# Designed miniproteins, single chains, continued (4): the designs that were tried, part 105

Each design is a single chain, and the fold is of that chain. pLDDT is the mean over its residues in the fold that is shown.

## One batch from the design tools (miniprotein)

Design m15655
Fold by ESMFold2-Fast:
Structure m15655 (fold): chain A 63 residues (1-63)
Amino acid sequence: DELWAQANALIREEMEAAARALGAELRIEGSKVTIQAPTSEALAALLRRVAELLRAAVEELKA
């Protein structure tokens, strides 16, 4: 639980940083995530980054 909480905090920070770099807006409301991007390219890049971060976190926790 503690490890998962730490992983979630790190993922959130990375996602927010990626969104900011791409000029997109990321909002997290409980378990719901809302993404607003200025272009389809920015949205695709952000979604790919989020998927990479989530996959890495899942793999780390499964080990």
Scores: mean pLDDT 70

Design m15656
Fold by ESMFold2-Fast:
Structure m15656 (fold): chain A 62 residues (1-62)
Amino acid sequence: SDLEDGALLGQRLVERLRAQGFSEEEIRAFLADRERTRAALEEIAKELGLSERAVEIALQLL
């Protein structure tokens, strides 16, 4: 479902940021920047073959 896909996208973004050495506070600061977060989610969505709708849902869940 789009909701499950959105949740997956959000989780994958957070996991990717942790893998890159971001702290929990730095991840929160990243996610506060909506345009930066959207761009990162769109990149992951393209890699996973997920829809633009899943990106919108991920943004609402983050």
Scores: mean pLDDT 87

Design m15657
Fold by ESMFold2-Fast:
Structure m15657 (fold): chain A 79 residues (1-79)
Amino acid sequence: DLVKKAEELMKLGQELWKQKNYREAGKKFHEAGELYEKAGDYKNAYTAYYNSGLAYRKANDFEESREAFMKALEAKAKA
């Protein structure tokens, strides 16, 4: 179940963010976004990619942050 795997990745990303492990949080949120997108859940894909962008920005991974926000906007347009 793609959606359940994405939900677990979102929870893992949130815990990593609380630990200030922003780069790993960004990766987990991005993986969740890809799974939501694959499931056609564009609303949750938007949220996941947006959180990925915020996490990468906190990590100073500005290119990954930009790519994640772009994917968030693409998902929002499909929602």
Scores: mean pLDDT 91

Design m15658
Fold by ESMFold2-Fast:
Structure m15658 (fold): chain A 60 residues (1-60)
Amino acid sequence: LQAEIDKLKAQYAQAKAAGDEATARKLQDEIHKLRIKLMEQEGADPEIIELAKAVGNAAS
């Protein structure tokens, strides 16, 4: 999962450099989803996962 997040971060940087705000936003959403999944796999507390999801959903 961390490797997938790193890959998406690289793509996000490319989209930002190209001025493609729509693609950057989609990539940011995917990064957020994978970060939540990584937290779940690493045994993060449910309240921390819920907070992270709420932050991402508020940006949607």
Scores: mean pLDDT 75

Design m15659
Fold by ESMFold2-Fast:
Formats: sequence, structure tokens, C-alpha cells
Structure m15659 (fold): chain A 69 residues (1-69)
Amino acid sequence: EIFNPSEEESEQAYKDALGAIEKAADPSLSKTERTNLLVAAYLLASLIKDEEKRQEIIDKVNEVAKKWE
């Protein structure tokens, strides 16, 4: 199965992933809400064609997850 997102889908996924990470950093969120946002950002990373941007999202997700362990 070959999945090839468009440039527009890739850029939108990057923006959506950043938004999810920003929301996940809110200390008022429950553990479940934070986990769901971080999982969503990880899934969106797979749609990002640019390797550097994709790695940025993965690194940010891991940073937030580690902070809230």
C-alpha cells in the first residue's frame, strides 16, 4: 500500500501536528486528553513529506511526553 499525500496535505498535517502539540503542553489537561493529542500529532507526522519537519514533530511530541511522565 503506497500512501503519497499532496504537498497541501503535508503542510496542513505539519500545522495540525504543531497545534496538537501546543494544546498537549497545557498543564490543565487530563493525562488521557494529553495522550490523545500527542498520538494525533504522531499520526499526522506520517503525512509530512519533509523529513526535517517530520522529525521536528516527533522530537516535540517526545519532549512533551517526557515532561508529563
Scores: mean pLDDT 81

Design m15660
Fold by ESMFold2-Fast:
Structure m15660 (fold): chain A 110 residues (1-110)
Amino acid sequence: MVEELLKKAREYIKKGKLGEALGYISELLVLAATETDPEEAIKILEAVQPAIFELIKALVEKGKKEEALKFIDETIKFLESMINNTTDEKLIEKIKKIIEELEKLKKEIE
């Protein structure tokens, strides 16, 4: 499932169908949030992180800067909710790193 959703997300980004790509990325984030094994949740997050950044860059390239900023804010909020629902230190550290990279990208876009 994760590999198929990733392939679809990336393919739809390439085709400029960014709404559909966002749908697949959202599904992957839900899979990470509902994964009970922290190691597997980390693997899903590591796999989806490049696709999140590719989607944000594609939105900016198409002049959809406000949509890109909204997507960053919504993704950060979702990731913060994952931190609140776990006690696994490695998973928390991984999520915090992704949030930091998203906040840095947000500053570059603003």
Scores: mean pLDDT 87

Design m15661
Fold by ESMFold2-Fast:
Structure m15661 (fold): chain A 93 residues (1-93)
Amino acid sequence: EKEEFLKRIEELATRLAEAIKNGDNEAFQKAFDELVSALKEFLGATEEEYEEIRKRLLDAMAEAVDKGKTPDEIAENFKERVLKLAEELIKEK
C-alpha cells in the first residue's frame, strides 16, 4: 500500500514538474490540490496538519526556484523535493 501510494505521489509530482516546465498555472494548481489531498487522505491528517503539508510543499517549490536556473532544472528539483517530502511525512506518521 505504501508502494502504491508513493507511485501515485510520483505521478502527481511528474504532473507538477510538467506544469512548471510549461508555465501552466491551472495544471499546476490542479495537480498541487490533488497531491495535498492524496497526502491528507493517506496520512489521516487534520486540517492543521493539512495546512502544514501545504506550506511545506510551497516552501519546497520556493527553494527549487533560482533565477539562474532553467524551468527544466526548477521542475526537476521540485519533483525531487516533493518525493523526498512525501517519504518523510509517511515516516513521521
Scores: mean pLDDT 74

Design m15662
Fold by ESMFold2-Fast:
Structure m15662 (fold): chain A 76 residues (1-76)
Amino acid sequence: MTPEEVARRVYEKLLERGVDRETAILAAGIVYQVLLDDPDATPEEVAERVRDELLKRGFSPDVAEIAAEATREALA
């Protein structure tokens, strides 16, 4: 699965879970950037980095967990 496909799935999952479009777009963009920064990382490592990066940028824990889980699922 490409970084673009993973980011798209995260965006779709966030919208499905009721996250607003602006937040979902920004979170998916961060997922895409994390995947580009370390393409050799395990699904678990990527999910952890996604969660940490979103929390660091002020996203809610709920959004961070949804994005991290969707990223892990897409890479598994």
Scores: mean pLDDT 84

Design m15663
Fold by ESMFold2-Fast:
Structure m15663 (fold): chain A 69 residues (1-69)
Amino acid sequence: AAATILTEKGVPFGISDGEGNLRSITPAQAAAIADAFETTARIMEERGEKEEDIEEYREKAELAREFAR
C-alpha cells in the first residue's frame, strides 16, 4: 500500500485500526505527513546534518506530496 512507503526514522507510517493493521491514508493525511517531513528536513539542514540524510526526508516528503495530489 502507498502508506507503507512513508516512514518516520525507518518505522512504517500509517493508521492503526486498533488491531495493529495499517490502513490506507487519505490525501489530506498525506499532505500533513509531507509537511512534517519537509519541516524535519529543514531542521536537519539548519543543524548541518549530512546532505544524504536530509535528502532522504525530502524524498519521503515528495512521495507523500505526490500521494496528496
Scores: mean pLDDT 64

Design m15664
Fold by ESMFold2-Fast:
Structure m15664 (fold): chain A 68 residues (1-68)
Amino acid sequence: GKEWEEKLASLAVALMILYGLSVAQANKVLEKLLERKVKTPEEIAKIITEELGIPFSEALRLAEMVFG
């Protein structure tokens, strides 16, 4: 839904600010989240960890901040 899409956009902006991702890199992460049809902060954190190498605990806190 629209709220979910707005939260994904907020996550992309957060990744750009906190980890210095380019727009292209942030969009790559969003594409993976959409492809896997993630529904929970844990699923989002797993993809962030896989794509960026960020520790799962750090990725989970970020995902919970945006989607929790």
Scores: mean pLDDT 82

Design m15665
Fold by ESMFold2-Fast:
Structure m15665 (fold): chain A 119 residues (1-119)
Amino acid sequence: MSTVAPGAGGAGAGSTAPALPGALSAPADIEVIPTEVTDTKLTLKVTNKSDKALKVVATIVGEEDKVVAEATVAAGESVTLTVPANIAKDGIRLEIYDEKGNLQASLFFQGGNANLLGF
């Protein structure tokens, strides 16, 4: 985190760069926002801003990697993906592929990295 001089007034709070969770390492045409994090599930809203269909694959990373959720997101659409995993115990890798199977994005959620946007 960066701190600014006290002369910045500090009242705006947004004048510094608070790390807003939810749009982690996503390409400009793909938006991934965690909408709910619990001990039993991670709910992600995936928005496809590209002009092509995308395949989203969620994998629990551990001693044995296991695919637990998949979805297809049409061009310009969004989908809510529910991953039945606890991110505090399990790492979740989200991989996004185009219609030809080319990897477009890879995101990792573990230990509260996918916390909600500051409610």
Scores: mean pLDDT 66

Design m15666
Fold by ESMFold2-Fast:
Structure m15666 (fold): chain A 90 residues (1-90)
Amino acid sequence: MTVNITLSRGSFTPSSFTVNVGETVTFNISNKDVGAHDLSIYDPNGNLIFQSDVLKPGESATYSITFTTAGTYTYQSSKNPANKGTITVT
């Protein structure tokens, strides 16, 4: 599965998506904000499982992550807590 994530002031697009257990997700991340952002992913228990490099305005990066446990994960920017979304793994 491939997901294109756009980082903007106070929002991620998409703000939610669903993944099957055991699926590998390729994240194409693009920072369209005027500030620096990262992508941090938390498991259903609130543990940080992934954090990207800090992306400056206009930068993009690609990461692949496999979701092996069912539940609701959250993704957010450590630079702005309003930049957040959810991943439902079933």
Scores: mean pLDDT 81

Design m15667
Fold by ESMFold2-Fast:
Structure m15667 (fold): chain A 62 residues (1-62)
Amino acid sequence: GAAEAVAGAVAAAGGTAAVPEELARQAMDYLRQGNAEKGRAALLAAGASEREADAVLAMGGF
């Protein structure tokens, strides 16, 4: 699911951010729609660092 994908990317980047499932889904939905800027902003608002947010974007391939 979206929360698992986000958690995997955060962990792969050496991060510790705990993004709630609903916020992870929202961020992934933005990325799926091609809105990487809003997806990144949603991850940052959820407590992810810039590095962790960039890792999620790269992993998602959206």
Scores: mean pLDDT 75

Design m15668
Fold by ESMFold2-Fast:
Structure m15668 (fold): chain A 106 residues (1-106)
Amino acid sequence: MKEKLEEAKRYLIGAQVAAYNASLAASQGRFDEAVRYAKLAAENFKKASELVEGKIRELAQKAADYAEKGAQSAENGDYETAARNFLKASDYAKEAIKLVEEELKK
């Protein structure tokens, strides 16, 4: 139980950092970096969602969806939309991490 939550937390933190770096790369017009970070973020958010249930899973899935939308926007050259989507992915990840930390305190 706690082991899966700790593993999910590691994936969520890694994915959040990747999503933030994707947002930064997109805002600077670094297309290839933004897409690479976004794909890494989406993969790690999906892995986290498989280890958790309920609200935390929903937040991890939303974070993955926004990371994928950001990657698609970056591939289309819409850096403003990409950066906005990556920031939303990071925000949902932060919320999921807080809920995991609360569950780990029990």
Scores: mean pLDDT 85

Design m15669
Fold by ESMFold2-Fast:
Structure m15669 (fold): chain A 79 residues (1-79)
Amino acid sequence: MKVIELKLKRPESGITVIGMTFEEAGEYELIVHLEDTGKVKKVSFEVEKAGDRVVLVIDFDENTISVLVNGKEVYSEPL
């Protein structure tokens, strides 16, 4: 399993969308550090093949975090 860390600051308001592609298939853990709140969110997901599109969506207005792999939601939790 590969671990990826992101450090994010809240924008003025609204939604942060981060798109990623991965060079290797396998299991990944994304660790999101929310610098404004000090919260840390851990998300595990599987990349089926190289080039799969992973999108992290953080809605700071609704206080939610979601992960989509190739447009399919695989994770959604409150912030």
Scores: mean pLDDT 76

Design m15670
Fold by ESMFold2-Fast:
Structure m15670 (fold): chain A 87 residues (1-87)
Amino acid sequence: MVTIEAEVDGDRETAERAARFIEEEYGGEAEVIGDTRIVATIDGDDETALKVARFIVNEYGGKATVIGENPATFEDEPDPELRTEGT
């Protein structure tokens, strides 16, 4: 099992939508902690957890950390298309 801890750049409804997406699409459990923080545990591989973390950051903004066998952190970049995709 792999755990993801995320902070969304939005309101509580945004966090609840992200948590629900994780539960419905990948299975497992997701909980909204506070207004914009999410803790999710998925029964998948590291690639699945990394995809979920990137999706959260890309779709909702903010930051996501994968806590599992291969821990990784992702952060929203203000101009990713200029800095990452354009390179």
Scores: mean pLDDT 71

Design m15671
Fold by ESMFold2-Fast:
Structure m15671 (fold): chain A 65 residues (1-65)
Amino acid sequence: MSLTKEELEEIIEEAEKMKAAGKSDEEVAEYIKKKLEEKGIEVPEELNADLALERLKEALKVLEE
């Protein structure tokens, strides 16, 4: 399964809003995991919110090419 550009943008935007609102890294990571799992993407338990967000941004840039 893969994410569309719109789905990636939505997840990134919401995760960054959560961070700006003072949500913990755990809450942000949980949100990202939930969204990826809803799309059928397996998420490792060691997923860090910052790393996940970086990877989503990288994927978005590739799709923009």
Scores: mean pLDDT 75

Design m15672
Fold by ESMFold2-Fast:
Parts: sequence; C-alpha cells; structure tokens
Structure m15672 (fold): chain A 71 residues (1-71)
Amino acid sequence: SRDLILEIFRKELEEVLKENSIEEAAEIITKAIQSLVDKGLASVDELLEIVEEIDKELAKLVREKLEERGL
C-alpha cells in the first residue's frame, strides 16, 4: 500500500532527524527518496510534502539535492 510506504517514510524521517545533523539527514533522506522513486513506490512531490510537514529547512536542502540529481 502507498499509504503504508508513506507512513514508514515519515517514521524513518523522524528517527533520522533525531540521530543526525540536518546536513547528514538531508543526504540520507535524499538517497531514500531517490530509491523509492526509482522503484516506482512513491513520487518526489508526495515525499517532499512529508519532509516539509516535519522540517521546512530539511525540505529545502533535500529539494536542492534532488534537483542536482535531476529529480
């Protein structure tokens, strides 16, 4: 289920932010988004929306890194 994937992503994002700096979290989350999108499990837009709901500064960094990757 897509809803289950998005809920798992949200929980992983919260844990990553708890254990890492914002720069480290941005690298980890960018790679996670790339992996999910490449597998066709979620879209960039819906995953970025979850990131923005949790941390707007992280969302900005992740957006910039995804653009560098052509996403």
Scores: mean pLDDT 86

Design m15673
Fold by ESMFold2-Fast:
Structure m15673 (fold): chain A 76 residues (1-76)
Amino acid sequence: EEELLKKALEELLKLAKYFSEEQVEKARELFGKVRDGESEIEALKELLEYLYKNASEELKPRIKEIIEMVKEAEKL
């Protein structure tokens, strides 16, 4: 539900300093569209997977948790 998507965005924003401003803005946009009922969840998952692949080993577990929250929200 909306609360899970909000939590996922909040967790991603805590990591904002590790990403480019462009990547953070795109994430905000996609999370907003998914929350508002637009069919952008695949694009959001693709962005998060891209961030995961390019992240440091220390950051990967935190991004994985965010991806899991988005996948759980998709099932609701």
Scores: mean pLDDT 81

Design m15674
Fold by ESMFold2-Fast:
Structure m15674 (fold): chain A 91 residues (1-91)
Amino acid sequence: DKEEKFEKTVEGLVKKAEELIKNNDEETLEENLENFSPVMQIYYMLKKGESEEEILKRFEEELEKLGVSPEAKEKLLEKLEKIIEYLKKKF
């Protein structure tokens, strides 16, 4: 149930990201990237050819700037890694 809900949510966000990429130039997408969901940001970064390591590093730096606790940061990065692996495998 939770896994299926996760996959359906990710797929819906990927479709939104694909429409945004199709309908907007790179400059507009980069300027608004921080306002997108993490799934959409990751999908866009992967399509631009950024590595999993580069993507995870960017999110780790963002979480540190937001003052997220080390324990919460570890759990969030684990979830982001799962999203990256799913997107790389599926798309």
Scores: mean pLDDT 77

Design m15675
Fold by ESMFold2-Fast:
Structure m15675 (fold): chain A 91 residues (1-91)
Amino acid sequence: MKFTATQTETPVRPVKRGERLTASATVKVDAPEGTQVLARAAAIDERDGRGAYAEKTVEAKPGKTITLTVSVVARRDGEHRVTAVADAEPL
């Protein structure tokens, strides 16, 4: 069983305090059809040091892609960078 590929999205503009900053992380799952998989993503706002977490259980097929979206709320005005990482494990 193999898990590959992480994609991240970074805000490209200054934001206001209280705006939601969204990052998506994607995991490709190489597993037999019908495998139950727990996919997890963690995101961090590098300016504020605040994080968020998401998880999702899915039934996988060989080469199936699982996308997780994680959001943090900006604590300060200005430019923010949000980085997300994802992994997955069989259940």
Scores: mean pLDDT 72

Design m15676
Fold by ESMFold2-Fast:
Structure m15676 (fold): chain A 73 residues (1-73)
Amino acid sequence: APMTLDDLSPEVRAALERYLAGEPLTFEELRAVAAELGFGSEADLANRAYAVQVVRLALRELYGQEAPPIRLA
């Protein structure tokens, strides 16, 4: 089933709120977001480009708009 914001953990939701405010995320926060949204294996999520891609696509679904660019700390 498609994920909603209400299905996410508080820590992942906090990371997404910081991202929407234009703040950089750590790679660890990005991996947590991708994993919580149900995408990829641990090995795939170790790949930075893959994690960025799946988070971007999932955020488009959650917010109904093109996701803003992801900035890493």
Scores: mean pLDDT 67

Design m15677
Fold by ESMFold2-Fast:
Structure m15677 (fold): chain A 74 residues (1-74)
Amino acid sequence: SSELEKELQELEEETRRRVAEMKARGASEKELLQLQVETLQKVIAIAEKYNAPQEVIDKLREQLARAKQLLEEA
C-alpha cells in the first residue's frame, strides 16, 4: 500500500531528525535506546494498521523485546 510506504517514510524522516538533534545535544546511549523503543512501537502500530504479514510483526516484536532489554541494562 502506498499509504503504508508513506507513513513508514514519514516516521523514518522524523526519527532521523530526532536522532540528529539528540546527538547534537549530547544525548546518552540510554536516551537513544528510549527513542529506538518508541520508534519500534510506532513501526509495529503502522504494520498492524496495514495488516502486514504475521511473520513481519513477530520479528518487529522480537526486535522491540531486545531493545527494551538493552534499555533496562543501560
Scores: mean pLDDT 87

Design m15678
Fold by ESMFold2-Fast:
Structure m15678 (fold): chain A 92 residues (1-92)
Amino acid sequence: MYKAKVTIYGEKKTEEYEFEGDDLSAVLQQVLEIVDEAFERGDNVEIEIKSSTDSQAAKEAAQALANYGRILGYEASVEHKNDVATVTLKRP
């Protein structure tokens, strides 16, 4: 099972969304919908992806999200600790 947590740092409020499922592609589609809305507003975003069964797929998903953010002009960093891949996307 895959779990994803998206934290959006808006100007007036912080919003948090959690998604989970056995299909990583379905989880990532939900994450991307929220991330795209945040990018339209220019908000900073943190995404945590965890898998109990496939840590490599979680890491690859995190790198793909970081690259997506970079293409859109965001500063992106990725870290891995305690079976969690964290992507930080910061507006320059």
Scores: mean pLDDT 82

Design m15679
Fold by ESMFold2-Fast:
Structure m15679 (fold): chain A 75 residues (1-75)
Amino acid sequence: EEEKRKEAYRKAIDLLQKAGLLTPEQAEVLRDIFEKGIPLEEAAKRLGISPEVVREMLDFIERLADKLLEEEEKA
């Protein structure tokens, strides 16, 4: 179950990067948040954006990951 959630987050980030909605740099930093638990403030500093924007990006990824998990359950 926990491994499925990690896969869903990785898949969501990869899909957004392929769609041009995330840069490679943004994708790497967002993965570090989910996998290494880096603070939002550090992620924002690395990307040169505000913590509020990072939060919005995380919310979007989490919603996409939830949808991917829901689709997996339908199979």
Scores: mean pLDDT 77

Design m15680
Fold by ESMFold2-Fast:
Structure m15680 (fold): chain A 83 residues (1-83)
Amino acid sequence: IEKKIDEAEENTSDEELKEFLKKLEEMAKAGAENLVLSERDQLMLGVLLLRAGHPRSTVISVVESLLNGTKVSPEILLKLLEE
């Protein structure tokens, strides 16, 4: 998990992160309660959380839970990004 997050952080552009954040905001505004994320989307969320200043341990825990099939609402994810 840690290695995948580090690789995503290095290989994800600022523009890709902005587009992903817009996608989350649109889903939250539409009232989506359960978010289906690809592995790529889950790793991009990890990169966003790291850049927002969340502790690495917290980011690893969140991404690990998502990769293991935990469903989470876009509203909760946006709150994590706002801190």
Scores: mean pLDDT 71

Design m15681
Fold by ESMFold2-Fast:
Structure m15681 (fold): chain A 67 residues (1-67)
Amino acid sequence: SAELEKAKKEIIEEMERLLPVVNALLAAFGVTVTLEILDETTVKITYTRGDEKQTFLRNLDEAALSR
């Protein structure tokens, strides 16, 4: 669906715009968040604090349909 593809694009754009703000807020706690677009349906979110690293995979189709 063209509407689903547009919604996924908007989610990616929103995440990329908010990422610097989130990182500015979390910097006081020594936490860094990174986003990596793996494919048309999958985004990888990584949280890093010192030596600790946690990774989450988010499905963009599910995220778009949940709006």
Scores: mean pLDDT 79

Design m15682
Fold by ESMFold2-Fast:
Structure m15682 (fold): chain A 70 residues (1-70)
Amino acid sequence: EEAERRVRRARAEITKLASDYIKKYKDNPEIVKEINKLAQEAIQEARRHPERYDEILAEFKKKVEEIAKK
């Protein structure tokens, strides 16, 4: 039950962050596509390893920032 709540929150947070980043980079479809792909991968990883969801959230943010630096 608690683990399920953690996973749902991680999914919601990742989705919200992805939406905000996509809005910021709307003029670049390549970046938007990569952000969406990273978000889906992070969601799947959080579902597979709920005990590492905090790490997965941090990694997602880091990867998005790396794309922005590209």
Scores: mean pLDDT 77

Design m15683
Fold by ESMFold2-Fast:
Structure m15683 (fold): chain A 95 residues (1-95)
Amino acid sequence: ERERREKGRRAVKEAERHLEQARRALAAGDDDAAARHLREALDHAEEALRLGEREGAVRIAREAHRLALELRDSLVGTQLAMRALALIVEAELKE
């Protein structure tokens, strides 16, 4: 339980770091870097959800959804936004 909670909290923090990098990349006009960081943020958010960090995972997924819609590559942006939405739905169902 304690080990699982610590691992989950680390996953949330790792995802938050990647969201920050995605925001910086978007501000710099680097869509490829932003997309890479958003994928990593969502990977860590999915791990956080598996480890029981539902609230943290949802918060990260909502932000990732918003940032994905700012990507100039609409296909990549849509794919990442849909992945974020799927994570939010999964978290709600895990109640």
Scores: mean pLDDT 87

Design m15684
Fold by ESMFold2-Fast:
Structure m15684 (fold): chain A 85 residues (1-85)
Amino acid sequence: APTPVQSPASVTVKEGETATLTGTAAGAVEYTWRKDGEVVKRSSTSGTLTLTNLTLADSGLYVWEATHADGVVTGGLGSTLTVEA
């Protein structure tokens, strides 16, 4: 099985800036990003979550999962985003 990669593990940005979180698993057919347990992005093409025009409410724990065609799910490590005024 391909080794999943997550980047970055944590990031701090200012309000109005852009943050990019990436979960990568070779051969994945779907990627799901969750913030504090809530689904914020689902994609069949990319494990990248790009957040623009950030607000303080965007701070939190972002977790990704990748699903393969055989039903295997990988990922699940968290990236912490901190947005500062």
Scores: mean pLDDT 76

Design m15685
Fold by ESMFold2-Fast:
Structure m15685 (fold): chain A 73 residues (1-73)
Amino acid sequence: SNAEVLQKLKNYAKVIVENKAVKSGENPALAQAERELGSYLLQLGVDSDTIFKLLAALSKAADVAEAEAIVEA
């Protein structure tokens, strides 16, 4: 259902933001979470441009609430 997809996206967004906040330099866990989210969205039929924009927006999110708002759009 759409609600399940949104909840999964919010969970991934939270992981990305939380890992971003603690990293100093390249973080393999953050990179893995971003790849997993991208793959998941691609399998759902989301186009690559939309996925790229979403990941770029999440990379600029200051906190979990902002990240959740991004995935709801």
Scores: mean pLDDT 65

Design m15686
Fold by ESMFold2-Fast:
Structure m15686 (fold): chain A 71 residues (1-71)
Amino acid sequence: SAEDYLKKGEKLEKEGRFDEAIEEYKKAIELSKTDEEKLKAALNLARLLIRLGRVAEAVKVMKEVLEEIEK
């Protein structure tokens, strides 16, 4: 489920396995069944990307998710 991928991403992030955490957060976004789940996963991904200096990617993630949930 989306929550399972979100939890896996959080665990990998705590372990310093950032690239793997990013991939799990992306899967959480893709598998999200609700706007709340999708936004939560996207916020975790964007926060991690910002911490890694990947600000343009974080902005893109948030724009894409906000466009989807506003429809």
Scores: mean pLDDT 86

Design m15687
Fold by ESMFold2-Fast:
Structure m15687 (fold): chain A 117 residues (1-117)
Amino acid sequence: SVEETILRMLALAGLDDAIRRNQQVYDQFVSMNRDDMASMSRRVIQLLQDARNYIMNGDYQTALEYTRRARQLSDRMYQLAVSENAPEDVIRQIRIVIEGNREVARLVEELISLRQS
C-alpha cells in the first residue's frame, strides 16, 4: 500500500540518521580514548543496521525488537556519559538518537498494525 511505502521510507530515513549520529558519537569516544563507550556506540550501530535490514526484508516485528534493544543500550550510554561529564555535544547527540529511536519504533509499530489489517 501507499501507506506502508511511506511509513517504511520514514522508518528507514530515521534509522539512517540514527546510524550516522551514532557514528559521530563513536568517532568522538575513539578520539577521547574511551574504549568502553566506543564499544557501546559500535554495538548500537550494529543493532540499528540489523533493524534496517529487517525492515528492508519486511520483518517488522524483529526490526522493532532490534530498535528497542538499540534504544535500551543508548539509554545506558546516555546515563554513563552524563555521570562521567562527557562533552555536551556528545550528550546532545545521544539524546537525539534516543528520541529518533523512539520515533522509528512508533513507525515500525504502525507498519505491524497495517499488516494485521
Scores: mean pLDDT 86

Design m15688
Fold by ESMFold2-Fast:
Order: C-alpha cells, then structure tokens, then sequence
Structure m15688 (fold): chain A 89 residues (1-89)
C-alpha cells in the first residue's frame, strides 16, 4: 500500500531505530520533514506518534491522536503500524 519512496523511508527508519516505537516516530518525522505543507507535516508527525503509542501498548493515547487525524491519515497510521511491526519481527 505504501509507494516505493515511503517504504524506503520506513525501512531506513527501522534500521536506524532500536525499537518499533522509535521507528514509527522516526518515519513520521522523516516524512514530515519532506512535506511542503505545514498541515501535512504536523499530521505525519502525529501519525508517527500515534503508531509509536499503539506499539508501546498505550491504546488510549493512540486512539486520541488518531481521532484528530483525517481518514486518509488514520489509514496511513494503520498501515505504518503493520509494516513497522512486520520489519521488526
């Protein structure tokens, strides 16, 4: 579901991180830095934080963050969770 560029950033973040939570947050930060839109940049960071919270078992924080995001960004966060978990396992 991710394009090649996004998948590469996820894989690089996984290699640079010591935990799945760090990889999710780092992916959000890297994608945010590449975004020309301040709104999209903020949403990408929040999506990374939401995935990191979910991976850490903080379901309440994850749901709170996800509820502030668009359906497209929520879908991105769910896909990111699955891919990061897959690459660390």
Amino acid sequence: MFDENTLKIIEESVKESKSAEEAAKLTGDKLSDRSPSPKASKDLRLAGEAVAAELAGDKEKAQKLLSTLSSTMQSFAKDLYKKVKELFE
Scores: mean pLDDT 81

Design m15689
Fold by ESMFold2-Fast:
Structure m15689 (fold): chain A 93 residues (1-93)
Amino acid sequence: DKKKKEATLYLSFAGASEALARMALSVGKIAGPEDAEEMAKVVEKSIELAREYGKKAVEIDKENAEKIKKQVEEMIREMEEARRELEEMARKA
């Protein structure tokens, strides 16, 4: 129970990083190319945080490691797509 709760807390931090990346993408789409470049850097840092928190969650809850890895990999994939979209918007300026 305690290990599962602690792993869930780290997954929640990873989810918060994903939410920040989604916000950065929305800002980049509205604000313009210079802001898109800055928002791409925000997404990059958010990806690093999601990877770190995901790794801690896996280490804590080894019984559910496969499910946690898949969930984190999907979060990171979505964030990587957001970063690429922002980088492309910055280039089209």
Scores: mean pLDDT 85

